Designed miniproteins, single chains. Designs and how they scored, part 46

Each design is a single chain, and the fold is of that chain. pLDDT is the mean over its residues in the fold that is shown.

## One batch from the design tools (miniprotein)

Design m1595
Fold by ESMFold2-Fast:
Structure m1595 (fold): chain A 84 residues (1-84)
Amino acid sequence: SMTVTATSPLTGEELTGVLEPLNYTVSDAETGEHYATVPSFEIALKLAKELLKKGIKKVKITSDDGTEWILDEESVEILLNALE
């Protein structure tokens, strides 16, 4: 499978994941602040983990097909483990 990288808007670090045909938008679930749109669910989860670690209480990930996830630290770890 093809991989893709995205730059974290919070840390400036590169996040790597599997390229997907869908885009995923990462935002603050409480404020609606948009952080990134990335073509990888793995990158979206990695960015959500960074945001939660830096003090965001809940992160929203929305896919192009309209599916939404509202995530805290526990739910992000569960989903990241499911990708293994």
Scores: mean pLDDT 84

Design m1596
Fold by ESMFold2-Fast:
Structure m1596 (fold): chain A 98 residues (1-98)
Amino acid sequence: SSLIEKIEAFGRANEERIESMDGDKFEEMLRKYGGVSEEEIEELREAAKNGDVEKVKELLEEFAERLSKQPDERAKELAELLKALIEQHELYQQVLAE
């Protein structure tokens, strides 16, 4: 049906949007603003490489919390973006489950 096709296209567009975020720039922003260690960045890389979506989500939620506590407005914007991405993914999964 056309509705299912639109939902799938929306999911793919969001994945492409996340992938179009330069991964190197994203990691650099986490280092600069989030107080994230190299070990935590490597853990995120391994979770992403292994397709461990649940662990990626947990790590991003933790990083978003740390970023939201920084005085820099750009760090807070990144935290809100991460939260929005997590919420959008959860909403998408809930819609597919119905």
Scores: mean pLDDT 63

Design m1597
Fold by ESMFold2-Fast:
Structure m1597 (fold): chain A 80 residues (1-80)
Amino acid sequence: SPVLKKLKELLEKVKELLEKIKDPSASLDEKLALQQEVARILAEAKRLIKEHGASPEMQKIYSEMLKIAGEMQDIVAESL
């Protein structure tokens, strides 16, 4: 499925952004920019799921994205 392939690509991007936000040398401005990028990726993933319907595999990918986004939110909150 092209939609499933796109969701997997979005998940890999979210994982890369998590590794960047974990870098202790990252500035607060950089962390906030990374968090905004993840929010945009989550919005795209949610739109794709709404348009095409959610298979169990798609739901699993989206749940993993939400878990990573929550971890990133905690990292940003700790940096404030």
Scores: mean pLDDT 87

Design m1598
Fold by ESMFold2-Fast:
Structure m1598 (fold): chain A 95 residues (1-95)
Amino acid sequence: MAEVDLSALTLEEQREAADRMARGEPIDELVEWARKRYGPEAAGAVATLGFLQALARGDWERADEMLEKAIEVFKEAGREDQAEALRATYDALRA
């Protein structure tokens, strides 16, 4: 399985994003919050957390939507390496 790097968010920022997701905040709002406060790499990391949460629930349709969002945001950040790693990870899980 390809390694996904979430280091664009600190552990405290990851915890805050997870807490907000647990409170039912929409992923798009969380992604935009991260983009405005910490930049596009952080926005990609938040979208990746949403993807992982969808996978944990077995919600493949939601996971696909969150994956595409994360890939788009990471490409905007110039992090094509992260976008490729996410795609490869998802493809491996679907195989």
Scores: mean pLDDT 72

Design m1599
Fold by ESMFold2-Fast:
Order: structure tokens, then C-alpha cells, then sequence
Structure m1599 (fold): chain A 60 residues (1-60)
């Protein structure tokens, strides 16, 4: 989707703001969240992967 493409670009750019907004607004399924975490890890961006996990847990 266009949203997933934009969020992958945000991970590449190191801009976490769109990711945190999408998570907070409930715009992402569990599958999409796992895909973004895996993508961040594949790029060596473990910091971003951790931030995504924390943001999701904070909403539960």
C-alpha cells in the first residue's frame, strides 16, 4: 500500500515520526507492524525496530 511504502521510506530516512503517528492512530495491522519491524532489522536499524515494538506495547 502507499502507506507501507511511505513508512518503509521513513525507516530508510531515520524519520520515526510517521511510524509513531501511524501506530498511535491504529492505521496498521499486526501483520504490517511485524513487516515494518523486520524491514528495520534488515537495514540494521535495530533502534527503530525497538521504537516500533515499544510504541505498540504502550498502546496495550
Amino acid sequence: SALMEQLRQAIEDGDVTPLLEAIANGELSDEQIEELIAYAESLGRRDIARMIRYAVESLK
Scores: mean pLDDT 86

Design m1600
Fold by ESMFold2-Fast:
Structure m1600 (fold): chain A 108 residues (1-108)
Amino acid sequence: SAAEQFRKIYEELKAKLGPSQEGIDKIKERLIANLESAKGILRAAISFLEDLLARTSDPARQAQLQADIAALKAQIAQLDADIKALKAAKTQAELDAIVDRRIARLES
């Protein structure tokens, strides 16, 4: 699952980089890069759906495409909040809390 992959990445980074401030800063950089990559994928999906919406004449399909686009935009907003939280984090415990909250959302 996406949750299992994200946890695995985080645990591998913790094991490799250690609990030092330099290690924490590098973990943050790698996690932020991972979330920015995920945002890029979602933006590409939104662009594809917006192009499809522009070519669609069926009102029911237009409504479904608009709902799908809105859902993807909401996911980007959640990623932006996680990135902001990661940038503000100073300790391993704060990183653990951010990662656990994200995993809980992905498992829901």
Scores: mean pLDDT 89

Design m1601
Fold by ESMFold2-Fast:
Structure m1601 (fold): chain A 100 residues (1-100)
Amino acid sequence: SMEEIEKLIEEGLKTLDEIIKAIENNASNEEIKKLVEEFRKIAAEAAELLSDEGKYEEAKKLADLTLEAETIVDDYIRGEISKEEAIKKLEEIKEQIKKL
């Protein structure tokens, strides 16, 4: 249902906020990875339900944004981007998900 999808998107955005806060507060890589796995599961479920409703473009956009968020966090954990840059990029992902 669309109501279930909207609830999952809200839960995903909440988890993304938790990832941002964890990075801001210098949480352990293990803690951050657990939050990313939770975000991935929620977003994957929402994307599957969007696809079931025939919303293929929105499903693909959510899947692409999820992969981008995972890449940003991995780059941060690997020390390839700064904390400030990771937070800014994740906030941009959050705004794109809100537009779904």
Scores: mean pLDDT 91

Design m1602
Fold by ESMFold2-Fast:
Structure m1602 (fold): chain A 74 residues (1-74)
Amino acid sequence: MTPEQQTQALIDVLKQIAALSTDPKVKQMLDDAVQQLQAGQPLGTVLTQLRQQLDQLSPEQQQAFYAAWREVLS
């Protein structure tokens, strides 16, 4: 894939995860990541920020994120 196609594929996946997420903080985190990617932030920078934000979430919020992730990738 081109870098543009990789970025768009990630945006699409993150939007789908956000749509399936029930936790408002998880939705906001994913929406912020999508906005950063759309604003031209480097893919690696946005992914690093997402990992840091995931580590700061409660175990319940992390579980909500991974449940939505599994649904999108199934």
Scores: mean pLDDT 79

Design m1603
Fold by ESMFold2-Fast:
Structure m1603 (fold): chain A 80 residues (1-80)
Amino acid sequence: AEGVLERARRIGAERARELFREAAEKYGPEAGKEAVEKLIEFLEKMADQMEKVSPEGGKMLRAMAEGAREAGEELARELE
């Protein structure tokens, strides 16, 4: 069975690929990269805030950010 943090990492990766595709189709690959970078920044900032009130919630958001980063790195390699 998929663990909670493994699921969060997968959701982050899926959202990053979705945002990249949408932005890249409309404005080109650089817009796709920027959208993923902004998603990662948002998730990391939210994780920092959430950790103060819910350490478990913070861990989930950090896992999502990590998944998004991994997907972003894969997408960047495909553009080279």
Scores: mean pLDDT 84

Design m1604
Fold by ESMFold2-Fast:
Structure m1604 (fold): chain A 80 residues (1-80)
Amino acid sequence: SPVLVETALNILLAGVETDLELARKTGNPAFLEAALEGIRVARELIEKEMDLESPEAQKFLERLEELEREARRLREEYEK
């Protein structure tokens, strides 16, 4: 069901946002690893289960791209 996919994505992306905030505040790499896994799962779910041309998919992809940029910046900071 498209509604179930959208619900799952909203939960996954909220979890990624929380994990990235915790990673930034605590410096604990476990939260960054959790966020990166959540991003991977969310991207796979969008690409496999959604019509990528749909406004709904585009909205989730935009949110995901923002989270991916934040995670990449944070990972680079951890490697210093």
Scores: mean pLDDT 86

Design m1605
Fold by ESMFold2-Fast:
Structure m1605 (fold): chain A 84 residues (1-84)
Amino acid sequence: VAAVREKTREQLRKNAEEGAPKALEYIKEFEKKLEEAKAKGVELSDEQIRKAIAYLIAAVIHLIGDGDEETAKELFEKALEEIE
């Protein structure tokens, strides 16, 4: 039981270390797109912003949690769609 828990902790640590740089890139890209939308005069509702942030957080969780880059990318693209 203890050995199984240690393997899970090791995997979570590896996923976080490998996913963290990609998660940071997603956050930076999202911030850039949000500023571009504001610069273009796009009126974003609080609901659209909350939904976009929820997708971004889900993408980050998939990058650092399970290392699922494909699901993370799909969720990140949905986050960007909410702010266009």
Scores: mean pLDDT 78

Design m1606
Fold by ESMFold2-Fast:
Structure m1606 (fold): chain A 72 residues (1-72)
Amino acid sequence: MQEKIEELLRRRDELVARMQAIAREVRAEVAGATDDPQREAELVGSEIAKRVASLGDEIGDLDEQIDKLRAE
């Protein structure tokens, strides 16, 4: 049982690392696109949300699976 939880946690960590990589990429792409820091932050947030939506869903599914295994 513990081995399955460790596998799911490892996969979750990989998805989180991918989300962080996407966030860095988006910030680099948006940097200098506008002179308004608020507008830049809104563009960054919007683009990150779009690109990580599927990863967020996968993390949610993994969290549910981990919780179910821990409840056994």
Scores: mean pLDDT 79

Design m1607
Fold by ESMFold2-Fast:
Structure m1607 (fold): chain A 99 residues (1-99)
Amino acid sequence: MEKKEKALFYLREALASVDRALTHAPPEAQPLLEKARKYLEKAIQALENGDFEKAIEYVKEAIKYLREALENYTLSPVARRHLEDAIKAAEEALKLLEE
């Protein structure tokens, strides 16, 4: 299932970017990034189980928390770049899942 495999690739890329952002993020932003990370993990699990509807829901929640972190906190340029990369990867996964 090529679409599922590509979406999983982008979700794993988003997760890696969130992990990099967490390394550089201020303590105030970390709870939102950790919440986004958990939703990305749930999205990956749902997608591996063939549950596209739950995967879409979880990706949307992850994007919401990533955007809240980006908009509400002063981030270093490195943390901001990784967070923007995470959002882009998650949005590419969402596009593939929604068709």
Scores: mean pLDDT 87

Design m1608
Fold by ESMFold2-Fast:
Structure m1608 (fold): chain A 73 residues (1-73)
Amino acid sequence: DEEEKRIRQATQILLQSIQDAIAEAVAARDVAALQALRDFLEEKAQQLRERDPEMAQQFEQMAQQAADAIAQL
């Protein structure tokens, strides 16, 4: 299905961009940016929970990565 494939591909691009943003925030030691990323990812996980629980889980894992990075800074 074209719609499902498009959503999946958009999610993959978004996840890659978020990983890059987390890495940049860690390198800059920017706690505020990491907090914003965590909050954004938690919000998106909630929105995707009913439509795509696997994608929601990916967002939740990345939110945890941001939280762990904050704890180390």
Scores: mean pLDDT 82

Design m1609
Fold by ESMFold2-Fast:
Structure m1609 (fold): chain A 87 residues (1-87)
Amino acid sequence: MSLEEQIEKLAKELEEKIKELEEKMRNGTVSLDEAEEELKEIREILKKIAELTEKYPSKKNQEIFKKSEQLAKRAALLFLEMKEKLE
């Protein structure tokens, strides 16, 4: 059960980081460089979730990973939109 708890903990951390970054991007309170650094951290957390899910596959772990991947993809798309609007 500790591995599932570890994956859930990482997923919650990733969700919190994404919410904070998305809020900063929407409010214009983050630079492109800062947003890129935050996305790098998000990608590192997602990699850890992916590695644990591959090593210990279960329906629960796969669902957690899919949700985390979807959230990370949403943040990346918002970053690309922000980058495109900045000349």
Scores: mean pLDDT 82

Design m1610
Fold by ESMFold2-Fast:
Structure m1610 (fold): chain A 68 residues (1-68)
Amino acid sequence: SAAEKAVEAAKKLAEENKEDEKIKGMAEAVAASFEATEGDAIAALKEGLESSTNENEIIVAKRILEGL
């Protein structure tokens, strides 16, 4: 599913950025959100992307949404 792909992408981003605590933490939080909310997670991520001014959060959201 799209949610499963998003979780996998977020976990991969966290692993690739394990030395960057901010990117790692945000990617792990996104993965947890998708696992918790199931069907609505993509809509929540898109809303977060549009409302966020945090560069790391924007990077994580773009990688997940556009990399699917």
Scores: mean pLDDT 68

Design m1611
Fold by ESMFold2-Fast:
Parts: C-alpha cells; structure tokens; sequence
Structure m1611 (fold): chain A 100 residues (1-100)
C-alpha cells in the first residue's frame, strides 16, 4: 500500500476524515493533518506522548504547539500521534514527500 493510501485509511478509519490524497493539494493535506491532531486532542487530551528528545507532553499541549509548527513539524507530530495512539507506523519522510 502506498503512503497516501495508508494515510487515507488512517484518516478515515480512525479520525473520520475523508480525503483523496492523490488529488489533494499540499495545503489540503496539511489541513487534514491539523484536523486529525484536533480530533486526537478531543478524544485523548490527557494522554502522555514521549517525544524524541525524551520530554513528555499531553496531546492537548501538542495541539497548542501544532498551531505555530512548521509543515515538517506537523507531519512529524502526526506520525508520532498515529504510532502512540493507534499503533500505526507512518514514514514521516514519505509523508513529507507528499507535500513536495
């Protein structure tokens, strides 16, 4: 399965978001990711996420940080949330390639 198909399946099945990533603009993909992070914070606001630097933050804290994050940071955060909350491993580098 392509990374776009994996992301579409995750967004639909887990976050209830329907998007055609093969036809979506980079801006539409980023908006879908932002909405997925918002939905995660609604369902799991107090869930603790361990970041690569060893710091621990709640999903709510990460949502607030996402509001000022770069596109790259948003993709990395989304991949981390997918792995931690739903046990889905997304290749962040491959996701970044969809933004071009």
Amino acid sequence: MSIAEQLEELLEEVFGLKIDLRKASPEELLEAIKRAIEEAAKVYPDTLITLPDGSVKTVSELLEESKTASDEELIELFALLAKTLHNVELDAEALLSLLK
Scores: mean pLDDT 75

Design m1612
Fold by ESMFold2-Fast:
Structure m1612 (fold): chain A 79 residues (1-79)
Amino acid sequence: TVEDDERALRLVGEASDLVKKGDEAEKKGDYETASKLYTKASDLLVEAARLNPSLRDALLDGAQGLKKKSQQAKSKADS
């Protein structure tokens, strides 16, 4: 539906902004904040994938990549 398409686009946009903030936090050595931002961005892409079947595989691949980045950042924060 149009509403699902609009919501999916908003979620992708929000995830993109969170990734940018996460990358900046990681560059500052704030690995705890980076991990949380990447996890939230991943969750938003999973939700967007449920709303947009045409982009499902790409969005889920993106989400998995962000989950991996989150785990790497968390490992550095916990060290």
Scores: mean pLDDT 87

Design m1613
Fold by ESMFold2-Fast:
Structure m1613 (fold): chain A 82 residues (1-82)
Amino acid sequence: EAIELARKGVDALNAGDLETARKYFLEAAKVEKENPSREGSIALVSAVMYALALAMDAEIQGDKETAERYLELAREVLKAAN
């Protein structure tokens, strides 16, 4: 389930819907924390790395506010997974 939730979060990021992505990633982190799996951990780490890549892209384009939102998303997911 964590993998499917992470996938839905990435789909939401690709659609530009940060609020929906946040909900899915936080749920994925919660599921993974309660039922740890190697595959789920990899999916969450990949999602965080993708959010960081989007933050860097936004910063390069001069959109600091969007970059900060992606950075906060990555931070929240990492915190929830601990």
Scores: mean pLDDT 83

Design m1614
Fold by ESMFold2-Fast:
Order: C-alpha cells, then sequence, then structure tokens
Structure m1614 (fold): chain A 85 residues (1-85)
C-alpha cells in the first residue's frame, strides 16, 4: 500500500509545514510587540519577552518536526515514484 503511505506522509508534511509557518508568524508578531513595548513600558516588555521566547521554543520544536516529516515524505515519495516506473 505504498500509495496510501505516500498520501499519508504528504498530508502530515503539509500539516506540520503549516504549523511551523503559523509559529513563525506568532513569534515575529510577539517579538515586534516586545520591541515596541520596551520603548514605553519595560515591565510589559518583560512579559512579552517571555511570550516570544515561548513562541521561539515552539517554532524550534516545529522546525525539527517539519524536517523529520519532510525526510519521511521524501523517502516514501522516492519509493512511490520508483514503483510507478
Amino acid sequence: MLKKAYEAAKKDYERVKQMYNDAQTTYDNLKAQADEAAKRDPEKAKVLETQYQNAQNRMDSLKKAYENIKKVYEEIKKKYEEAQA
């Protein structure tokens, strides 16, 4: 059932890629808010710094998951394409 494995791997790859992209957007937005707050309210800036650090950790974890799933997807894709030849 190589076709089913390929379709499943592709779907997982696309899902994790989207999650990683969303995490990058969240990180960028929180970092920008922290940088702006630092000019006006240092206490608020500290809270936002904690939030974007948490967002960075999530982004880094999702990047690793994305790279791992991409490897699985590429391996299954290669086997599927070879089976179709």
Scores: mean pLDDT 83

Design m1615
Fold by ESMFold2-Fast:
Structure m1615 (fold): chain A 81 residues (1-81)
Amino acid sequence: SSETLAQLESTVAFAESLLAAARAAGAPEDVIARLEAVLKEMREVLQRAKAGEIADEEAMRRATELLAELLAIWHELQAGR
């Protein structure tokens, strides 16, 4: 649905903002690589949803799991790990 696509696009934009902030802060390359990997998967979910290859419920479930992973990496970075 258009609403699901808008939510997925917002999630991707949020992930892009966190990656940009991590790079600007001089985060370690391994942290940057982990954030880039999650963002790549989020973008793939968005593209599959746009193509109608994945159901809205599945796309939202995967996006929620990826967002949780993104936030976990971000919290590790903030904790100095």
Scores: mean pLDDT 87

Design m1616
Fold by ESMFold2-Fast:
Structure m1616 (fold): chain A 82 residues (1-82)
Amino acid sequence: SMIDTLRSMSDQQRQSLFQTWSDTYSNLSSRYQQQYDDTGDPFYGQLSQTYSQARDLFTQGQSSSPDQFIQIYQQVMSLLNS
C-alpha cells in the first residue's frame, strides 16, 4: 500500500514525493480553473478547489515528521474521495 511505502521511505524521499504531488495538484488546479473560466461548469470549479487544497496539504507536509506525512497523505486521500 502507499502507506507502507511512505513508512519505508527516508525523510528526503517523502519530501521529494510530496513536492512532486504538490506540483502535480498545482497543475491540475490551474487547468481545471481554466476549464471553469471557459465553461462556467461548477464541476470544474469544485475540482480546481479540491486540487488546490491537496496541493497546499502536500506543500505544508514537506517539512513534517514521518507520522505527519502519513496523516497528511490520508487527509488528501479523504479529500479526493469525497
Scores: mean pLDDT 84

Design m1617
Fold by ESMFold2-Fast:
Structure m1617 (fold): chain A 104 residues (1-104)
Amino acid sequence: GSGSTIQNIALYSVQLLQQGIQYAQQGDVDSAIQYLQDAYNSLSLGSQLASKSGDLDTSQLLQQAAQLAQQGLDYLQNDGDVDQAIQYAQQAQQLALQGSQTSS
């Protein structure tokens, strides 16, 4: 069903956030930016699909995760603040993981 699709999107977003965090920790800012952008897009899609299916709890969690991923991205692109970007990406990852659990 739609819940399984949303769960898979949320879990994929978790993986993208993990990659972004790993690249940021290694000082590969360009790769970190790419993975955080991909995570933002994936989380936004998951939120929209959850909303359309009437799963408002999952939609809110994935939307909040997307906003946190965008904040992390803004810290990398505008301020070069890798530590703040990692913190925001980690918070996004936790919310995305929660969204994967509510979408089952």
Scores: mean pLDDT 88

Design m1618
Fold by ESMFold2-Fast:
Structure m1618 (fold): chain A 75 residues (1-75)
Amino acid sequence: MEEVEEALKRLKEALIAAGYSEEEAEKIAEGAREVLEKEKVEPRVAVLAIEAFIAYIEGDLEKAKELGEEALKLL
């Protein structure tokens, strides 16, 4: 799941930029990976969910909503 790994890396970077510590950002990204693997979320849906979370962290609520709705339509 190289696309999911890349999205999780971007999530860590976004969290650190938003004021989370490196340890907190790593724990959040690891938790997201564990949830996606446990729920057997398809890689493309996982990427959309991660990108929605990144948009939310960055304050782009409209983009977060659009990406989240797209992910839900694929479930």
Scores: mean pLDDT 80

Design m1619
Fold by ESMFold2-Fast:
Structure m1619 (fold): chain A 113 residues (1-113)
Amino acid sequence: MVEELLALAREILRKGKEIKELGEKQNDPLLVNAGELLIELAERLEELVRAHADDPEVLARLRRIAREALRIADELLEIAKSGDKSKESILRVIGLTLRLIGLLEDVRLLGRE
């Protein structure tokens, strides 16, 4: 379980860095911000997984957060690689970014214990 979650956190970190780099190359501050949120989320996930290695309830919640974050990262990376700057793509990036903020808040609440 712990090793699976650490692997998920590392994958989120890698994709967040790639999204940020693509955003910088495309002069897209929304993608840069989304990438930075993914990096922060991945780092906090790794910290909490290590801190709560023996807590199956916390690990189960972290697993749900990590899986949702990875799905969001995959969609953001697809948009970033496409280079599509349509209104529809911009609104989708905004919506995905708001979902990431919600996940980061969930992680913040867990980290206070």
Scores: mean pLDDT 88

Design m1620
Fold by ESMFold2-Fast:
Structure m1620 (fold): chain A 78 residues (1-78)
Amino acid sequence: SAMSPLLEDMVAYLVRLLKAPEIDDETAKKILDLLDTFAANLLPLLRERAGEELRRFLESQLPRYPEITTRLLALFDA
């Protein structure tokens, strides 16, 4: 199915952020909030394009945001 231009731009932007050498705490929280809100739309596409980076990012956020990160990891592994 064709993606909307907004969803495509959002996924491309998130892929670039996840592949960056460092992500600051404010950016990390915004990424987590976006993933929590749009998990069904974003997680399958990000798993396909940047699955390893997404998993490492989520695991890195466990100490700061354990509840949201645990839910997202469970959805990622499903």
Scores: mean pLDDT 82

Design m1621
Fold by ESMFold2-Fast:
Order: structure tokens, then sequence, then C-alpha cells
Structure m1621 (fold): chain A 63 residues (1-63)
């Protein structure tokens, strides 16, 4: 589903940010911003169902 894809892509971006945080803080920040953007986009598409960007990021962190 769109939601599963958004969670997976956010998780991949968070993982990339964590891999880079001690090597290139600016590049790590870019990947983290991408994860937040993916979560916000998904939350907006499902706003009428009560999903928040925080809910999507928490699911991404569990992957």
Amino acid sequence: SFLEKAVKEAAESIKKAEELKDVNASLAAGHYIRAVGLAVDAALKYKDKGLTSGDILEEAKKL
C-alpha cells in the first residue's frame, strides 16, 4: 500500500542518516529531512483517518 511504501522509504532514509551522522552531519540532516517529508506527505494523504507524521516515523523506527 502507499502507507507501507512511505514507512519503508522513511525507514531507509533514517538508516542512511544514522550511517552518515558521524561522517557528514550536513548529508545526514538531508536524509533525515527526507524521512520527515515522506512522513508528512503520507499523513496529509490520510489526514481524514487521523494519521500523523509522528505515527509514520514511529513505525519507520521499528523497521
Scores: mean pLDDT 82

Design m1622
Fold by ESMFold2-Fast:
Structure m1622 (fold): chain A 81 residues (1-81)
Amino acid sequence: SEELNQLREELNSKLSKEEVMELTKIMTEYYKKNSHIPDPYLRVLTAEIEAYKEAAKKYPELAEIFEKIAELLEQRKKELL
């Protein structure tokens, strides 16, 4: 969605390169933890939701943006049921 893309752009403008790499690492670890999910799209979506929720706890100054992205992704996940 346009709102999701705008939030991702805002987040990327506020994160350093090192923070972006750390977020990518967190997403990769959650992707590995969700290996039991056979659908690759649902697996990626689930990993992103979990990663953004963890990131909100690690970066409290950006928590609102991370939580909003996670909420929009959770809505998308519900639409796949």
Scores: mean pLDDT 86

Design m1623
Fold by ESMFold2-Fast:
Structure m1623 (fold): chain A 68 residues (1-68)
Amino acid sequence: REELIEEILELLRETVELKSKKEGLSEEQKNALIERVEKSLREYLETASEEEQLFVKALVQQELKKEK
């Protein structure tokens, strides 16, 4: 369960890094955004079911694919 949450957060981080580069955000702005989003998502995922976690993983993977 914890491993799945960390996997989702890693995919999210990669997605935000790619989108931030495309939008021209600074390194500081990108890092602040990642920290804020990771905190919010982690809090949600810790209370979410495994089915919800897997659904979120699929959504993040889809977004990451669009940015590649």
Scores: mean pLDDT 78

Design m1624
Fold by ESMFold2-Fast:
Structure m1624 (fold): chain A 57 residues (1-57)
Amino acid sequence: SSMIRENEESARLMKEKSEEYLEKAKATGDIKDLTLSLLFKFTSESSLFLAERMRES
């Protein structure tokens, strides 16, 4: 369904942002970049979790 696909696409994009900010954090040592990486990772995992629940219904 389109809602499952949209959540999976959102999860993919947020995972990419998480990885980007993690690499920035490794380069700069900036806690702000690390915090953003973790927030994007959490959002990605949440979107994937919702997509999985919708698929199992």
Scores: mean pLDDT 84

Design m1625
Fold by ESMFold2-Fast:
Structure m1625 (fold): chain A 68 residues (1-68)
Amino acid sequence: SEEVLKLAEYLAKHVHPSGIRLPPGAAERLLAEHPDVQKAVEVIRKVRPDLTEEEAKRLAYVAYQLAA
């Protein structure tokens, strides 16, 4: 959704993912079930190429939860 992508861009600019803790596989499960989460990861990595894939997935997970 447009809201997930807007929140993903905002989080990428203002939040460091080091403080985000998720259960094992939580981000990967959400990513597999929701195409918007994959798009959010792509937006985050474009804004923050310095982040690892795992860090970008954590921010995308938070963006999706906030949009819900």
Scores: mean pLDDT 80

Design m1626
Fold by ESMFold2-Fast:
Structure m1626 (fold): chain A 80 residues (1-80)
Amino acid sequence: SLIERGRAALAAGRPEEAARYFLEALREDPLNAEAARGFAAALARLGKLRAAAEAARLASETDPERARALLERAAALYEA
């Protein structure tokens, strides 16, 4: 799965690769807390602290509409 690939990339010291896998997983399911936590961890290792904070908030989200908004914000901050 994308989440397994993301975790493997983090373990291998490849946070940029991990961020891509976790972001793809979140685009498929914005409510996946495991993917959101992984994305936040990868972003933090990349020094993208604002994006990491939004991704961390996403891990606690239960509403699909709010989850999509947080994901869009985290992705935009990651790409900036």
Scores: mean pLDDT 88

Design m1627
Fold by ESMFold2-Fast:
Structure m1627 (fold): chain A 73 residues (1-73)
Amino acid sequence: NEQQLQAALDLFEKEKDKLSAGQQKQTRELLKELAPVPQADLWKEFEELSVKGGKENAPKLEALYYYLKASPA
């Protein structure tokens, strides 16, 4: 959903100063990858990664957070 992707990018731009330049680039790339994925699958992945933790999962968890927060639901 292009509208949800744009809303997620706008939300991320408001909070990006809390992240390094490398993290900002990675988060934008991950957000674009989330756009074609079904919403239910994104929520499932967010829940699973939230439980797992780990630094390697943090960038995707961050992208999922912004994308799902931008949902009209």
Scores: mean pLDDT 75

Design m1628
Fold by ESMFold2-Fast:
Structure m1628 (fold): chain A 70 residues (1-70)
Amino acid sequence: GGLSTRITNTLTQAIDAARKGASPEEVKEIVRRGLDPVIQMYRDLGQDLAAENLEKLKEDIIKLAEEVAK
């Protein structure tokens, strides 16, 4: 479905940017812009657990990008 495609595309874009030497801030922005609308949609649907799982995934990816930059 459209949500799965958006999540997959966001992760692919983040990985591609990182491989091309994008800064951690650029990777964070890609992940936020891609996942925040999906997180909001799950919350609007009352799917709070799904929204929380995506927020956790977003935080973990951002943390990894920052750790790699050190």
Scores: mean pLDDT 80

Design m1629
Fold by ESMFold2-Fast:
Structure m1629 (fold): chain A 86 residues (1-86)
Amino acid sequence: SKVEELLREGREALRELAEAADAGDVEAVREAAERYARILKELAKTPGAKEEDVAMGLIGLAVLATVSREDPEIREVVREAIDEIA
């Protein structure tokens, strides 16, 4: 289903975001964060999607922002990308 496809894509984007953050690649973090946010936004508008699935996605982004606490630039990029797409 479309929901299952979006959830899979979201997990892939989240993995890419985590890898980019670990590498300290600010632009890759921005691109992955924007992609993840876009997928979550589409999931929220998709028939059959559950509010819990979107909430779990937001929790994942919050965790990644926390993991990036040692690098304020990465944390800010993630927050900015999410805010721009939300």
Scores: mean pLDDT 72

